# Designs tried in a protein design run: designed miniproteins, single chains, continued (5). Part 8

Each design is a single chain, and the fold is of that chain. pLDDT is the mean over its residues in the fold that is shown.

## One batch from the design tools (miniprotein)

Design m16264
Fold by ESMFold2-Fast:
Structure m16264 (fold): chain A 65 residues (1-65)
Amino acid sequence: SKKEKLKELVLKLIALKLRIIGLELELEKAKAEGDEEKAKEIEEEIKKLEEEIEKLEKEIEELEA
């Protein structure tokens, strides 16, 4: 139970981190193209994902304690 839940959370954490990497690449492209509106949208999406990661990391820490 606890180990299975931990595995699910870790996999979700990995998936979110991979999504951020993809968005960082899109952000670099948007900035290079001078698309300020798209760059801002991507930055806001990255921030939301970082907040989700922080919540997941806290949940993982609580399960490992």
Scores: mean pLDDT 86

Design m16265
Fold by ESMFold2-Fast:
Structure m16265 (fold): chain A 65 residues (1-65)
Amino acid sequence: MTEEEAAREIAERTGLSLETARNAVRAAKQLLEAGFSEALARDFVAREAGEEAGELAVRYAKEML
């Protein structure tokens, strides 16, 4: 799965803009690559995009790593 595919899936499921969804996926991926926990990455993304987008962004970012 690409970042763009993950962003489209999040936008469709949550109703967020594609730009917000792309930012969520990128943030989750960067946090996980930096060695932060899934819980911290989820909570960070949830502050901007909401809980569902945070969960989906972490799930998809983990699958890309």
Scores: mean pLDDT 86

Design m16266
Fold by ESMFold2-Fast:
Structure m16266 (fold): chain A 81 residues (1-81)
Amino acid sequence: MLSEEERAEAVARLPAYGEAGARALKEALIAAGVPEEEAEAVAEYFRQAALEVAAALAAGDEERAQEIDEEAVRKTREAVA
């Protein structure tokens, strides 16, 4: 379980890491032949998921944070398939 300070650090850093991950994901999807519009939609979903994970962690709901993360992975797999 995350401590109070670990949650605060995760909440502060997750939006920036989500943005970096979204950029890398968009570039990888475009390189794999996914249309730019679809790659951007997946990247935007990933950015929003990172913000929602941060909000869930701030509320102390680690299970909700895990659910959001798993959904983001599933959506990414669907876009690549």
Scores: mean pLDDT 74

Design m16267
Fold by ESMFold2-Fast:
Structure m16267 (fold): chain A 111 residues (1-111)
Amino acid sequence: DVEENPNSAKAWYEKGKEYYYLGKFELAKEYYEKAIELDPNNAEAWLNLARVYINLGEFEKAEEYIKKALEIAGKDNPLALAELAELYREQGKDELADYYHEKARKIEAEL
């Protein structure tokens, strides 16, 4: 709970997820940004922030944050590759979207 633990990156992250699922993307953005300020090595927080930017139509920032998640979690992280595929699909780059979606799926199947 962010009110009880304002220095808990996890509390900010979990509250950001709640706002995201409620469709409150600007609030989700605020809470994920705070989570990242407290723990910049949380790759999932970077990915969820990128997902918020995709929903807000800010594709350049979304790509930057997915790349940050790949730096932290590794270049073959299937969740980050799936978000990259979604980003390219929203931009109408269907061949790139299909490529990264298939790459993520194959890696996931090997786990």
Scores: mean pLDDT 84

Design m16268
Fold by ESMFold2-Fast:
Structure m16268 (fold): chain A 74 residues (1-74)
Amino acid sequence: IAELVERLSDADPEVRAAAARELGAIGAPAIEPGAEPLARLLSDADPRVRAAAQEAVAALGPAAYPPLVRALSP
C-alpha cells in the first residue's frame, strides 16, 4: 500500500493511473493512506489519471468520502 501511495505522485501519468486502480482494488485498507493523494488525482491534468482516480474512489465506496472531503477541503 505505501509503495502504491508513493506512485500516486509519480511523474509518469501511466504510473499514477495504475497505482490509483490498484488502491481501489485493495479496498478499505487503502482508504486512509490513499485518500489525500487520490483526491489530488481527481484534479490531475491528465484525463486518464482523473478517470483512474474516479474508478478507485467508486471501488472504495462511501467509507472513502470523509477522508476525501478532508483532503479536498482543508
Scores: mean pLDDT 72

Design m16269
Fold by ESMFold2-Fast:
Parts: C-alpha cells; sequence; structure tokens
Structure m16269 (fold): chain A 77 residues (1-77)
C-alpha cells in the first residue's frame, strides 16, 4: 500500500544521500543525484499511469524532499 511505498522511497533517498556524502567529487554527487531522481520520476510516472493519486502524491513529496536535500548537500561543497 501507500505506507509500504513511502518506506521504500525513504530508504532509497537515505541510500542516495549516503552515497552522495561518500562521493569524492561534485561530479560523482551529481551523477548519484541524477540517477536517484530518474528512478523516482519513473515511479511517479507509473503511479500516475495506474491512477493511484495517493501514491503519486507521496512520490511527488519524496521527489521534492530529495531535490531539497541533494541541493543543500551540493551547496555545502
Amino acid sequence: GVKELEEKLEKLIEEAMKEMEEAKSIEEMKLIADIALGILRIILGVSKVIGDEEEAEVVEKKIEEFEKKAKALLEER
């Protein structure tokens, strides 16, 4: 359900953020962020196609959270 999706998205974002923090260059950080955003956007597209508005809203919020966190981390370097 929606809660299971939210938990999986949170873990994906946590893993992406950890890999970005451990990256040795800004270029590697950007690549990790782009890959994670690509995956999240595919999940959003699937949720919209199947018509699950609640899942789509959760994915959109998680995309916004990740974009904000990734931008903040990149700005710190």
Scores: mean pLDDT 83

Design m16270
Fold by ESMFold2-Fast:
Structure m16270 (fold): chain A 59 residues (1-59)
Amino acid sequence: SDLEQGRRYLRQGIDAFLAGDYRQAAEYFRQAAEHFRRAGDERGATLAEALARIAEEQL
């Protein structure tokens, strides 16, 4: 489901962020936001979008 895929990408984004791979983290967070949006999880989408911006600011 889109909700499950959003959660998977969110987790991958967090793992990449902790590894210092900010470019990959931003890409995963963007994917998470898209899947959360498709699932109707507006809060999840907004959170993932914010995390993507934070990762991009590290570049």
Scores: mean pLDDT 90

Design m16271
Fold by ESMFold2-Fast:
Structure m16271 (fold): chain A 81 residues (1-81)
Amino acid sequence: MEENRELARKYVETQDPETIEELAKRESELRKKLAELMEKYDVDPATQPLPEELRRILEELRALYEGVNPFLADMYDSLLR
């Protein structure tokens, strides 16, 4: 979580190519894990309660988008309810 927040903060501050590449890589990894967990548990993210593993990945995605894309951060926050 702290690594995701640090990357998002660095992106907002500098927007350097290396930071953008690292953010894209982290996003791809988290989205892949989310898809795998959704298939594993056969769950609708809107259904409560969410499995803990799925909840953790959604929290990491929310943290990654905080300050970078507030719309996507809010979307993942709503799925955590």
Scores: mean pLDDT 67

Design m16272
Fold by ESMFold2-Fast:
Structure m16272 (fold): chain A 82 residues (1-82)
Amino acid sequence: LEEKARELLEEAEKLALEAAKALHEGDYEKAAELMKKAAELAKKGAELLYKAGKISEEELKKIKEHVEGLVKKLEELAKKAK
């Protein structure tokens, strides 16, 4: 579980960095899509860490809220750009 959680979180980080690059280039739609994928992987990784007893339910909730908030902000930015 922990190893798979790490793999998911590493992939999420890679996608988040690609999203940041797309944002810097002004490609808000691509940034939103990449961040949405990163958030899905981050939530799955956090869920596995919770099941492995490495994080609390409170921590899991905070992680989910944080990544969902980032996706929403980027989707709103992409929508305003169009």
Scores: mean pLDDT 79

Design m16273
Fold by ESMFold2-Fast:
Structure m16273 (fold): chain A 95 residues (1-95)
Amino acid sequence: MELAEEENRRILEESEELAKEAEKKGVPMEELIERIGDEALRLAAEMGRLVAAGVPLAELAERFRRAAEELRESRPGAAALFELAARLIEEELAR
């Protein structure tokens, strides 16, 4: 199984669905992509910091789920990134 390729496909599919949903809500695609880029960098930095501090992966998943809920209406792209990150952590913990 080529996990990286399947993972990238899932990210693409979810991003495409979210883009269509954001378009219906009047959020421009360019704005969504820009917000996703900024939040992805922030998410990566935050995840690295929390892992270095010894925060358990299960706690990170919960935190990202909560962030997704809070951002769902105002920043749908960021919310999708947090939701995806939480799901990937949960899948890794199930192994």
Scores: mean pLDDT 64

Design m16274
Fold by ESMFold2-Fast:
Structure m16274 (fold): chain A 59 residues (1-59)
Amino acid sequence: TVDELGRLSLLVRDGLAAGLTPEQLKQRLIEAGFPQELADSIAKMVERGLAEGAARRAA
C-alpha cells in the first residue's frame, strides 16, 4: 500500500542518515516486517549507490 511504501522510504532514509551498511539496512527492513526478498533488493540498490558515491568523491 501507499502507507507501506512511505514507511519503507522513511526506514531507508533514516538508516542511511544513521550510516547503516547495506547489510544492516537489510536486517532493519526485515525486523520492520518487510519481505526478505524486498529487503535484499533494497540493500543491493543502496550498496550500488554507496559505491557510486565513493567513486564520485574519489574523482
Scores: mean pLDDT 75

Design m16275
Fold by ESMFold2-Fast:
Structure m16275 (fold): chain A 57 residues (1-57)
Amino acid sequence: MHTDQQKRAQQRMADALSAGDRDALYQASLEYGKEMGWSEEQSRKLADSLWQQMQAR
């Protein structure tokens, strides 16, 4: 079950992708990863993966 903080971080990631703001995506991914108990490296890899997926479309 996602917490309200996890849901807000996911929404911020979606907003950052829609805006094309990689820095905002990176910050939102760090917040999401922290709430998930992930390492900073795992959170950065998530941000990079999402950014690459968007650029490939």
Scores: mean pLDDT 77

Design m16276
Fold by ESMFold2-Fast:
Structure m16276 (fold): chain A 69 residues (1-69)
Amino acid sequence: MSAQAAELKKRAQELLAELREALKAGDYDKAHELLLEIEGILKQLESLGAYKEVDDLKRQAGELIVEAS
């Protein structure tokens, strides 16, 4: 994995933690903004060929959304 992909993965994981807290707090506006930022990072990771990282992060985001529903 490139250093750039590793940094993007770390940033996405930090945003997922913030997303979890926003959903628990009922702050859906912030949760929406965080999801858009995560989607942007996932597109960058895909362009770098980091498909496993993208799949792992998509799964984590989906789990948080299902738990909040």
Scores: mean pLDDT 82

Design m16277
Fold by ESMFold2-Fast:
Structure m16277 (fold): chain A 55 residues (1-55)
Amino acid sequence: SELDDEAYELAIEVLEKTTDKDPEFQELKKKATELGEKGEAEEIIELLKEYLEKL
């Protein structure tokens, strides 16, 4: 879907700009996985955008 594509593009951008040593990134991964299991693509997009704003 269009939302899934947007979430995927944002996830790539996060991965390019972050590190596995960032505790906020580790928390983001866990929360995004849980939301993905629920099909909450819009919530995942918002989380990714918020994380990028903090970088």
Scores: mean pLDDT 78

Design m16278
Fold by ESMFold2-Fast:
Structure m16278 (fold): chain A 67 residues (1-67)
Amino acid sequence: SIEEALKKLAEYFKKNNGKVTKEEFKEYLKEMGFTDEEIDEALKKFAKNDKELSRAEAIAVVSYLLS
């Protein structure tokens, strides 16, 4: 479920000093059922860095995709 995916993502950020690479995060979103096009649009809007995302940015992306 989305809730379980978010819990796993939170734990992932905790293990990686509060960061996740863009590629790793895209893979996570694909596992939640989002398309590459939806993911890339959301990342363009909320991800300020092309290499990695903070937990807050990742939450913003997921919230947008669920809207």
Scores: mean pLDDT 76

Design m16279
Fold by ESMFold2-Fast:
Structure m16279 (fold): chain A 89 residues (1-89)
Amino acid sequence: STEEIVEEAKKKLEEIFASESNPDRQADLILEYVYELAKKSTPEERKAIEKEVSKLLEEKIAASTDPEVKAILLATQIFVRLIISQIRK
């Protein structure tokens, strides 16, 4: 269900942020996870994934004081949108 996939995505991103301290590696792990999850998801589920992942990334961007970390997370948010848009075609 859409609710289950949102909770799965949220839990996975929280695990990545808890276990990986390097923002570039966080980005790589998030993008790989989103791509694999989106490939096996319905269009409705993909829209929900994009919304939840963007929300979590925005929260992390707001909480960060490091301009480099903010830039990497913002780029990650853009790439998440691009990946999901490509799969929808």
Scores: mean pLDDT 85

Design m16280
Fold by ESMFold2-Fast:
Structure m16280 (fold): chain A 86 residues (1-86)
Amino acid sequence: AAAELSPEELKELEELARKAEEAYKAGDYEAALKYAEKLAELAEKAGDYAGAAAAYDFAAKLLEKLGDKEKAAEYKKKAKEYAAKA
């Protein structure tokens, strides 16, 4: 089994996810990207592959909106790799 999240880690992931969505809805794609990248890093460290896949997919979409096509493609690849592990 993947490593389980502590209650504190789970709460931090939930807060980061909420902040990322709020920034995205506000059109602040740079702030949303920073929250999505933090989500991905924490999910990876916790062994939450489903969460990491979702965070990288969201980060890739934000990078497309920011015009960074190369990094968006890289994050899409990471999202697929983590989705396969979940």
Scores: mean pLDDT 81

Design m16281
Fold by ESMFold2-Fast:
Structure m16281 (fold): chain A 74 residues (1-74)
Amino acid sequence: SLEELRLELRALAVALAKIDNQPDSVIDRYLAGLTPEERERVRALADHLVATYSKEEILQRKRELLKRIEELEK
């Protein structure tokens, strides 16, 4: 669903923020407005992304996901 893609986008943003050593306040902004369950899901996915993929792979996945979201919003 579009909502699931948006949660994946948040997880990619959190993963990139962690890789770039951004402050916790930046990460908290990406988690804003989520339920506690969605927050835990996004954090878990972000941690998996950081452990599994390079920064370049995460950036590419984020670009591809953004295009898919834009297509589905039309």
Scores: mean pLDDT 84

Design m16282
Fold by ESMFold2-Fast:
Structure m16282 (fold): chain A 64 residues (1-64)
Amino acid sequence: MKKVLLVVGEDEEKAKKIAEELAKELGADEIILVTGMSTEEALALARELERERGAEVIPVGLRL
């Protein structure tokens, strides 16, 4: 099963660097970075991605 890291942040450059480090630590196969999304919207997106792709989605909220 694929592991997908879903990162939500306000600053794309900082979020991207943190996402790459976390993906290496967690062994994530894919990184999805989104900005301007609420925690509730991010959780809903994570659930949809798990259903569509049959993957484990790890949501991470960054306050940058």
Scores: mean pLDDT 76

Design m16283
Fold by ESMFold2-Fast:
Structure m16283 (fold): chain A 81 residues (1-81)
Amino acid sequence: SEIDKKLLDIVEKLKNATSPEERIQALRELVELLKKVKPGEISKETIDKIENALREIAEKFPDSALPLLDEIQRLLMEKKK
């Protein structure tokens, strides 16, 4: 879907982020898009890719903006329904 493509594009930006500022911007874009998505609109594959990217960020960048990671996890849980 269009939403899946946009979410995956943001995930690619997050994976390719070379600075904390780029990472924070990609995480903010992800939060804003997830807020607009309806429950059940995101494919399981896309949810899994987002969850994997967040896990990698938490492991590789422990000083990451944890409040943004928490917000994204909450939104994903809401949108899985």
Scores: mean pLDDT 78

Design m16284
Fold by ESMFold2-Fast:
Structure m16284 (fold): chain A 62 residues (1-62)
Amino acid sequence: GMLEEKKKEIEEEAKRLLEESKDVILRVGAHEALEVLRTSKDLEEAVREAEEILRNARKASE
């Protein structure tokens, strides 16, 4: 479904940040987003929270 596709996109972006970025803020955000997606019992809430974590990390790294 759309939420499963969105989860996959967020996982791919977070993994890419961990592979390519040396920015501590972006790396912390990527780890937190992946943890939320892994541990949350509600997929919709997990996707929303993970997106917000990555968005905030990107803003903080600027």
Scores: mean pLDDT 84

Design m16285
Fold by ESMFold2-Fast:
Structure m16285 (fold): chain A 100 residues (1-100)
Amino acid sequence: MEEQRKALLEGVADAIEKGDLMTARFLVLAGHEDLLLQAEREGDEEKIAEVNEFYDKLLKIIRELESIPYLDPETRKKIAELVREGKFDEALKLVQEIKK
């Protein structure tokens, strides 16, 4: 799971940095489905809940970014770096500050 999550965060971060939010969204949705299926096969309710929380936070960031009509490259890079590091709460806060 950890290696798959890291690969996903790298791909999502790269897509955000490039302004390709469609690709970022598809990567999140596909990754969620794959990891959820793994957790369900293990029958671990705590893992299922943790996987869902991880992807819900990541998808929320993408949805908030999609609602911003203009976002400069430096800000995209900063958000991408936070996503790559798994700092979702900080990334979401930054995106919400931009929307004000």
Scores: mean pLDDT 80

Design m16286
Fold by ESMFold2-Fast:
Structure m16286 (fold): chain A 80 residues (1-80)
Amino acid sequence: SKEEEVRRLIMKLNKALADGDLETAKKYAEELFKLLPVGSEVPLVYYDKKTNTYKTKTVRVESAEDLIKALEEMYKEAKA
């Protein structure tokens, strides 16, 4: 139900981020924000090319902009 939809969106969001598709990641972030209570924590998973390992950044979301900014930062880090 709602919990399952939230999990699915988080997975889709992280896949888009891993694929370097920032536009799609932002779309899923906006959809996710509509379903989550304010102050929810969202795990963002990215591949760190410098250490050759997957890392997780947990973001506390008080606005849609918080999640979008985190995605943009992680996208820049992944490409560097």
Scores: mean pLDDT 78

Design m16287
Fold by ESMFold2-Fast:
Structure m16287 (fold): chain A 62 residues (1-62)
Amino acid sequence: SAEIEAVREEIRRLRAEIERLADQYLASTDPEEKKRLAAEIQRKAGELAELERRLAALEAAE
């Protein structure tokens, strides 16, 4: 369905964003920058978990 496809695309994009932030985190030598990046990664990981739950519910309805 279009809704399932849209959620999968959003999950894929969010995973890519998290990976880019993780790369920035690993490359950074600034503790304060690392803290900010870690907080952003954690927030996006929470958003990802919600999307994955939504996807599971949509797939279960099929």
Scores: mean pLDDT 88

Design m16288
Fold by ESMFold2-Fast:
Structure m16288 (fold): chain A 92 residues (1-92)
Amino acid sequence: MVESEVTEAPPAGPGRVRLRTTATTESGSKGYAEAVLDLGPDEARLRAVGYNEKGELVGELEVTVPTEEGLPAAVRAAFEMARKGAEAEEKR
């Protein structure tokens, strides 16, 4: 059975969240990440990018998740991308 009463966010439609984070390894290497999350009514579109301490791109991902999982996914992705940046400096 499918009957929807409200299918969209009421005022201005989908929102956007931008997250920035840094990760530092135990050896002191640093990485940085940016994640951009576009929140729709049913799904969220996430793009995250990671940089080493020199500002060089180390990793990126794009995923679509249910809107309820969007913010947790963005936080996790940002942290993992920052960690990849830090690890890239160590050439693990």
Scores: mean pLDDT 71

Design m16289
Fold by ESMFold2-Fast:
Structure m16289 (fold): chain A 75 residues (1-75)
Amino acid sequence: SRKEEEEKLIHEALARVMQTLAAMKKEGRSPEEIRAEVARLKDELVRQFREKGVSEESIETLERNIDEIVDAILG
């Protein structure tokens, strides 16, 4: 279903965010540099989701989950 497809896209996007964050943290990047790069990636993912016609509800879920991951790991 469309909902299951959107949930899969969100999971794949979150995995990419987590991998990027983990890699930058391992490289010794500052929290400020990591937050800036994740913010850029979030904007890119949101744009891609809108271009694909993903629902606004799913896009809002993606944004919230990214913010929660960043705060949990860097806060």
Scores: mean pLDDT 88

Design m16290
Fold by ESMFold2-Fast:
Structure m16290 (fold): chain A 60 residues (1-60)
Amino acid sequence: SPPPVTKPGLQPGAVVAEAYLRLADYYESQGRLDDAEMMRKRAEEAAKKDRVAPGGNTKA
């Protein structure tokens, strides 16, 4: 089967979540815990858009 021609390739939610986590880590390093917390919430929201089932996240 032919590959898709016009597609993003990656899930935008996952990409955005990764970027927010990077920002959160940066703010934490700067001592801005409130900003870091906001970035983490944004990351979780972006990741949640790609996930519908509850149960938290598992890495292993």
Scores: mean pLDDT 69

Design m16291
Fold by ESMFold2-Fast:
Structure m16291 (fold): chain A 104 residues (1-104)
Amino acid sequence: AINKVTVKVSPLGDTVLVEAELEGPFKARVKVYDSNGNLLGEVVLEPGETGLIRLKGVKDGEVLTVEVIALDENGNAIASTSAKVTVKAGETTEVTLEIEVPEI
């Protein structure tokens, strides 16, 4: 089965808004890291849910790592993927992450 997460990164004044939309049969944990690997925020999404992470202190040109982890009913990680997103002043950057989860 495939989970798909669409992530939009939008700079809004002193804040960067990360919006994540989950499509697929599994829950997902979405984590956002800075360029040094520090966790800035996370959200857990149910299938069909959209979550928001508000980040402060992120600058134009900063590279964020977005990690998406598919979860089972007990909250255990069953698959993961990641992508890098560069914050761009005045525009929304979008990335789509697909996770293939083995059918067991």
Scores: mean pLDDT 82

Design m16292
Fold by ESMFold2-Fast:
Structure m16292 (fold): chain A 106 residues (1-106)
Amino acid sequence: LKEKLEKAKKELEEAYKELLKKLAEYSRLSPEAAQLSQGARDNVEKGLESFEKGDWRSAAVHFTSAGLLLVSGQIEVPSKEGKEALEAFTKVVKSLDEIIELEKEL
């Protein structure tokens, strides 16, 4: 169980790093994409902070806000970069779900 939790935490770190890279790529397309990318990034950072503190409700609100911004980006500034940013965000959320499930088994 401990080894699985450490692996899940490493996968979260890797997913977050990939998300930051994809958000930076999307932000270069237009001022609108830059605003959406910054809003998504700010919400993910606040979500991770809330998650680390065990405030899963506040974390869920922030991650939902980040997801909505990236989904809106698919309509406002449709691009491969925007799609890749949304996919990277989905991997961050999946890694968080895995950590929550593993911690419940402790």
Scores: mean pLDDT 85

Design m16293
Fold by ESMFold2-Fast:
Structure m16293 (fold): chain A 86 residues (1-86)
Amino acid sequence: MKVVITLRNYTEEQRQKALEEAERYREKGYEVEIKEEGDTLTITIGNVTVSEYVAEVLKAIGYELDGAEVKISFKGDTVEIEITFP
């Protein structure tokens, strides 16, 4: 499975946390691509397990409960998660 996470309006703390989480996936041997363009941070994680895929979706829902604008799109074996922090 594949997860694509796009972050907008993030703080430096939120940026560091996202990059640390991406590095943990890379340390496990997963394919991780990080793109930072202006105020947008996109993290792509390939070959995740079903549990990791579900965990990323639940984490995004957690951000929505905290007031972020969250969009989740399912495209086959890929989830695209867009998070705009308040």
Scores: mean pLDDT 84

Design m16294
Fold by ESMFold2-Fast:
Structure m16294 (fold): chain A 66 residues (1-66)
Amino acid sequence: MLEELGLNPEEKKEQAIKAARAAGHEAKDRGYSEETKEKMLEAIHKYYGLDEETREEVRKAFEEAV
């Protein structure tokens, strides 16, 4: 887990947002279904262990990239 790497909450948020934008661009480029997009976003949320406020910011970054 990223927690084991000593990343602080702000660093996790930045990494999650970058991952979400990259995933959104990939989803757009490859024409992924809405179901696949939701699975990608859920995987990011679980991997980074995000709070609800940060999850909303990550979702918006993903949606803007799609």
Scores: mean pLDDT 76

Design m16295
Fold by ESMFold2-Fast:
Structure m16295 (fold): chain A 59 residues (1-59)
Amino acid sequence: MTVEQETGRALRAIGAGVDAKYMGVSKEEAMKRAEEAVKDLPKDFKEKVLKSTEKTINS
């Protein structure tokens, strides 16, 4: 997968975190959406993105 495609999926995952913080989506639902967005990415990249998404929700 290209860096551009990986970046796009990461942005979608972080967007789910923003929705949880500002739009009333639950943390559990937002993390589920983030996992779906990055599920096919390399394990290390996926973990980094999911951690960033959770940090966004908890900020």
Scores: mean pLDDT 76

Design m16296
Fold by ESMFold2-Fast:
Structure m16296 (fold): chain A 99 residues (1-99)
Amino acid sequence: NMEKIKELLKKLAEELVKAAQAILKGDIKKAEEYLEKAEKILEELKKLGAPKKAIDIAEEAIRTIKEMIEAQKKGDEDILKLIGLVLRVIGNAIDLENM
């Protein structure tokens, strides 16, 4: 179980970073695709009994990506806020890889 959990945490981190990169490029459809993959991996991690700290970090990153997608759909142009939220997601991904 632990080896599979570590592999899924790495894959989750990769999908979160890809979603953040897609948002920076304005590719909302790709961001939604990567978000869907991240959510699927999170559900698998929950079923495997991954540590609560990992689940909490992943849920925060997913929520942040959802907020950014909705903001871009509404035409919000706050570039500094976007950069800050992207850096936060990247930080969450690094934390997940180090668990």
Scores: mean pLDDT 86

Design m16297
Fold by ESMFold2-Fast:
Structure m16297 (fold): chain A 74 residues (1-74)
Amino acid sequence: SAAEGAARAGGGAGAAAASGMPPEKAGQLTYRNAGPEGGLSREGGIAAARAGAEAGSVDKGYQAGHELGERGAA
């Protein structure tokens, strides 16, 4: 589902941020490498990755991505 795809993108970006990468860099790298995931639009994937990077951890990034997917924003 789109919510699951957004959750995975957010989790991945959150993991990168947790590794000591600034949120902006983590979001950029996740977007650059992931592309569209499982039914996400390109814009949705970017939004989920940015939200996850800002959250700063895998778990929080997963939650942030899932919330965007549920709102239809991802």
Scores: mean pLDDT 68

Design m16298
Fold by ESMFold2-Fast:
Structure m16298 (fold): chain A 64 residues (1-64)
Amino acid sequence: SMEEEKLLKELEELEREGVRRVLAGDYAGAAEYLERMAEIYEKLGKPEEAERLREQARRMRALA
């Protein structure tokens, strides 16, 4: 669907920005992008992927 295609594009953009934040040492910023990606995975009906991303966000915040 067009809605799913939009969500997938948003995921790609968030992933690229999240990686850029990690490379810059901005772990708090990276965690925010991971949390936003988790919300999109929930909308896509993928709760296991969403929870994995939230766990990664928690680890990133611990490094900040």
Scores: mean pLDDT 88

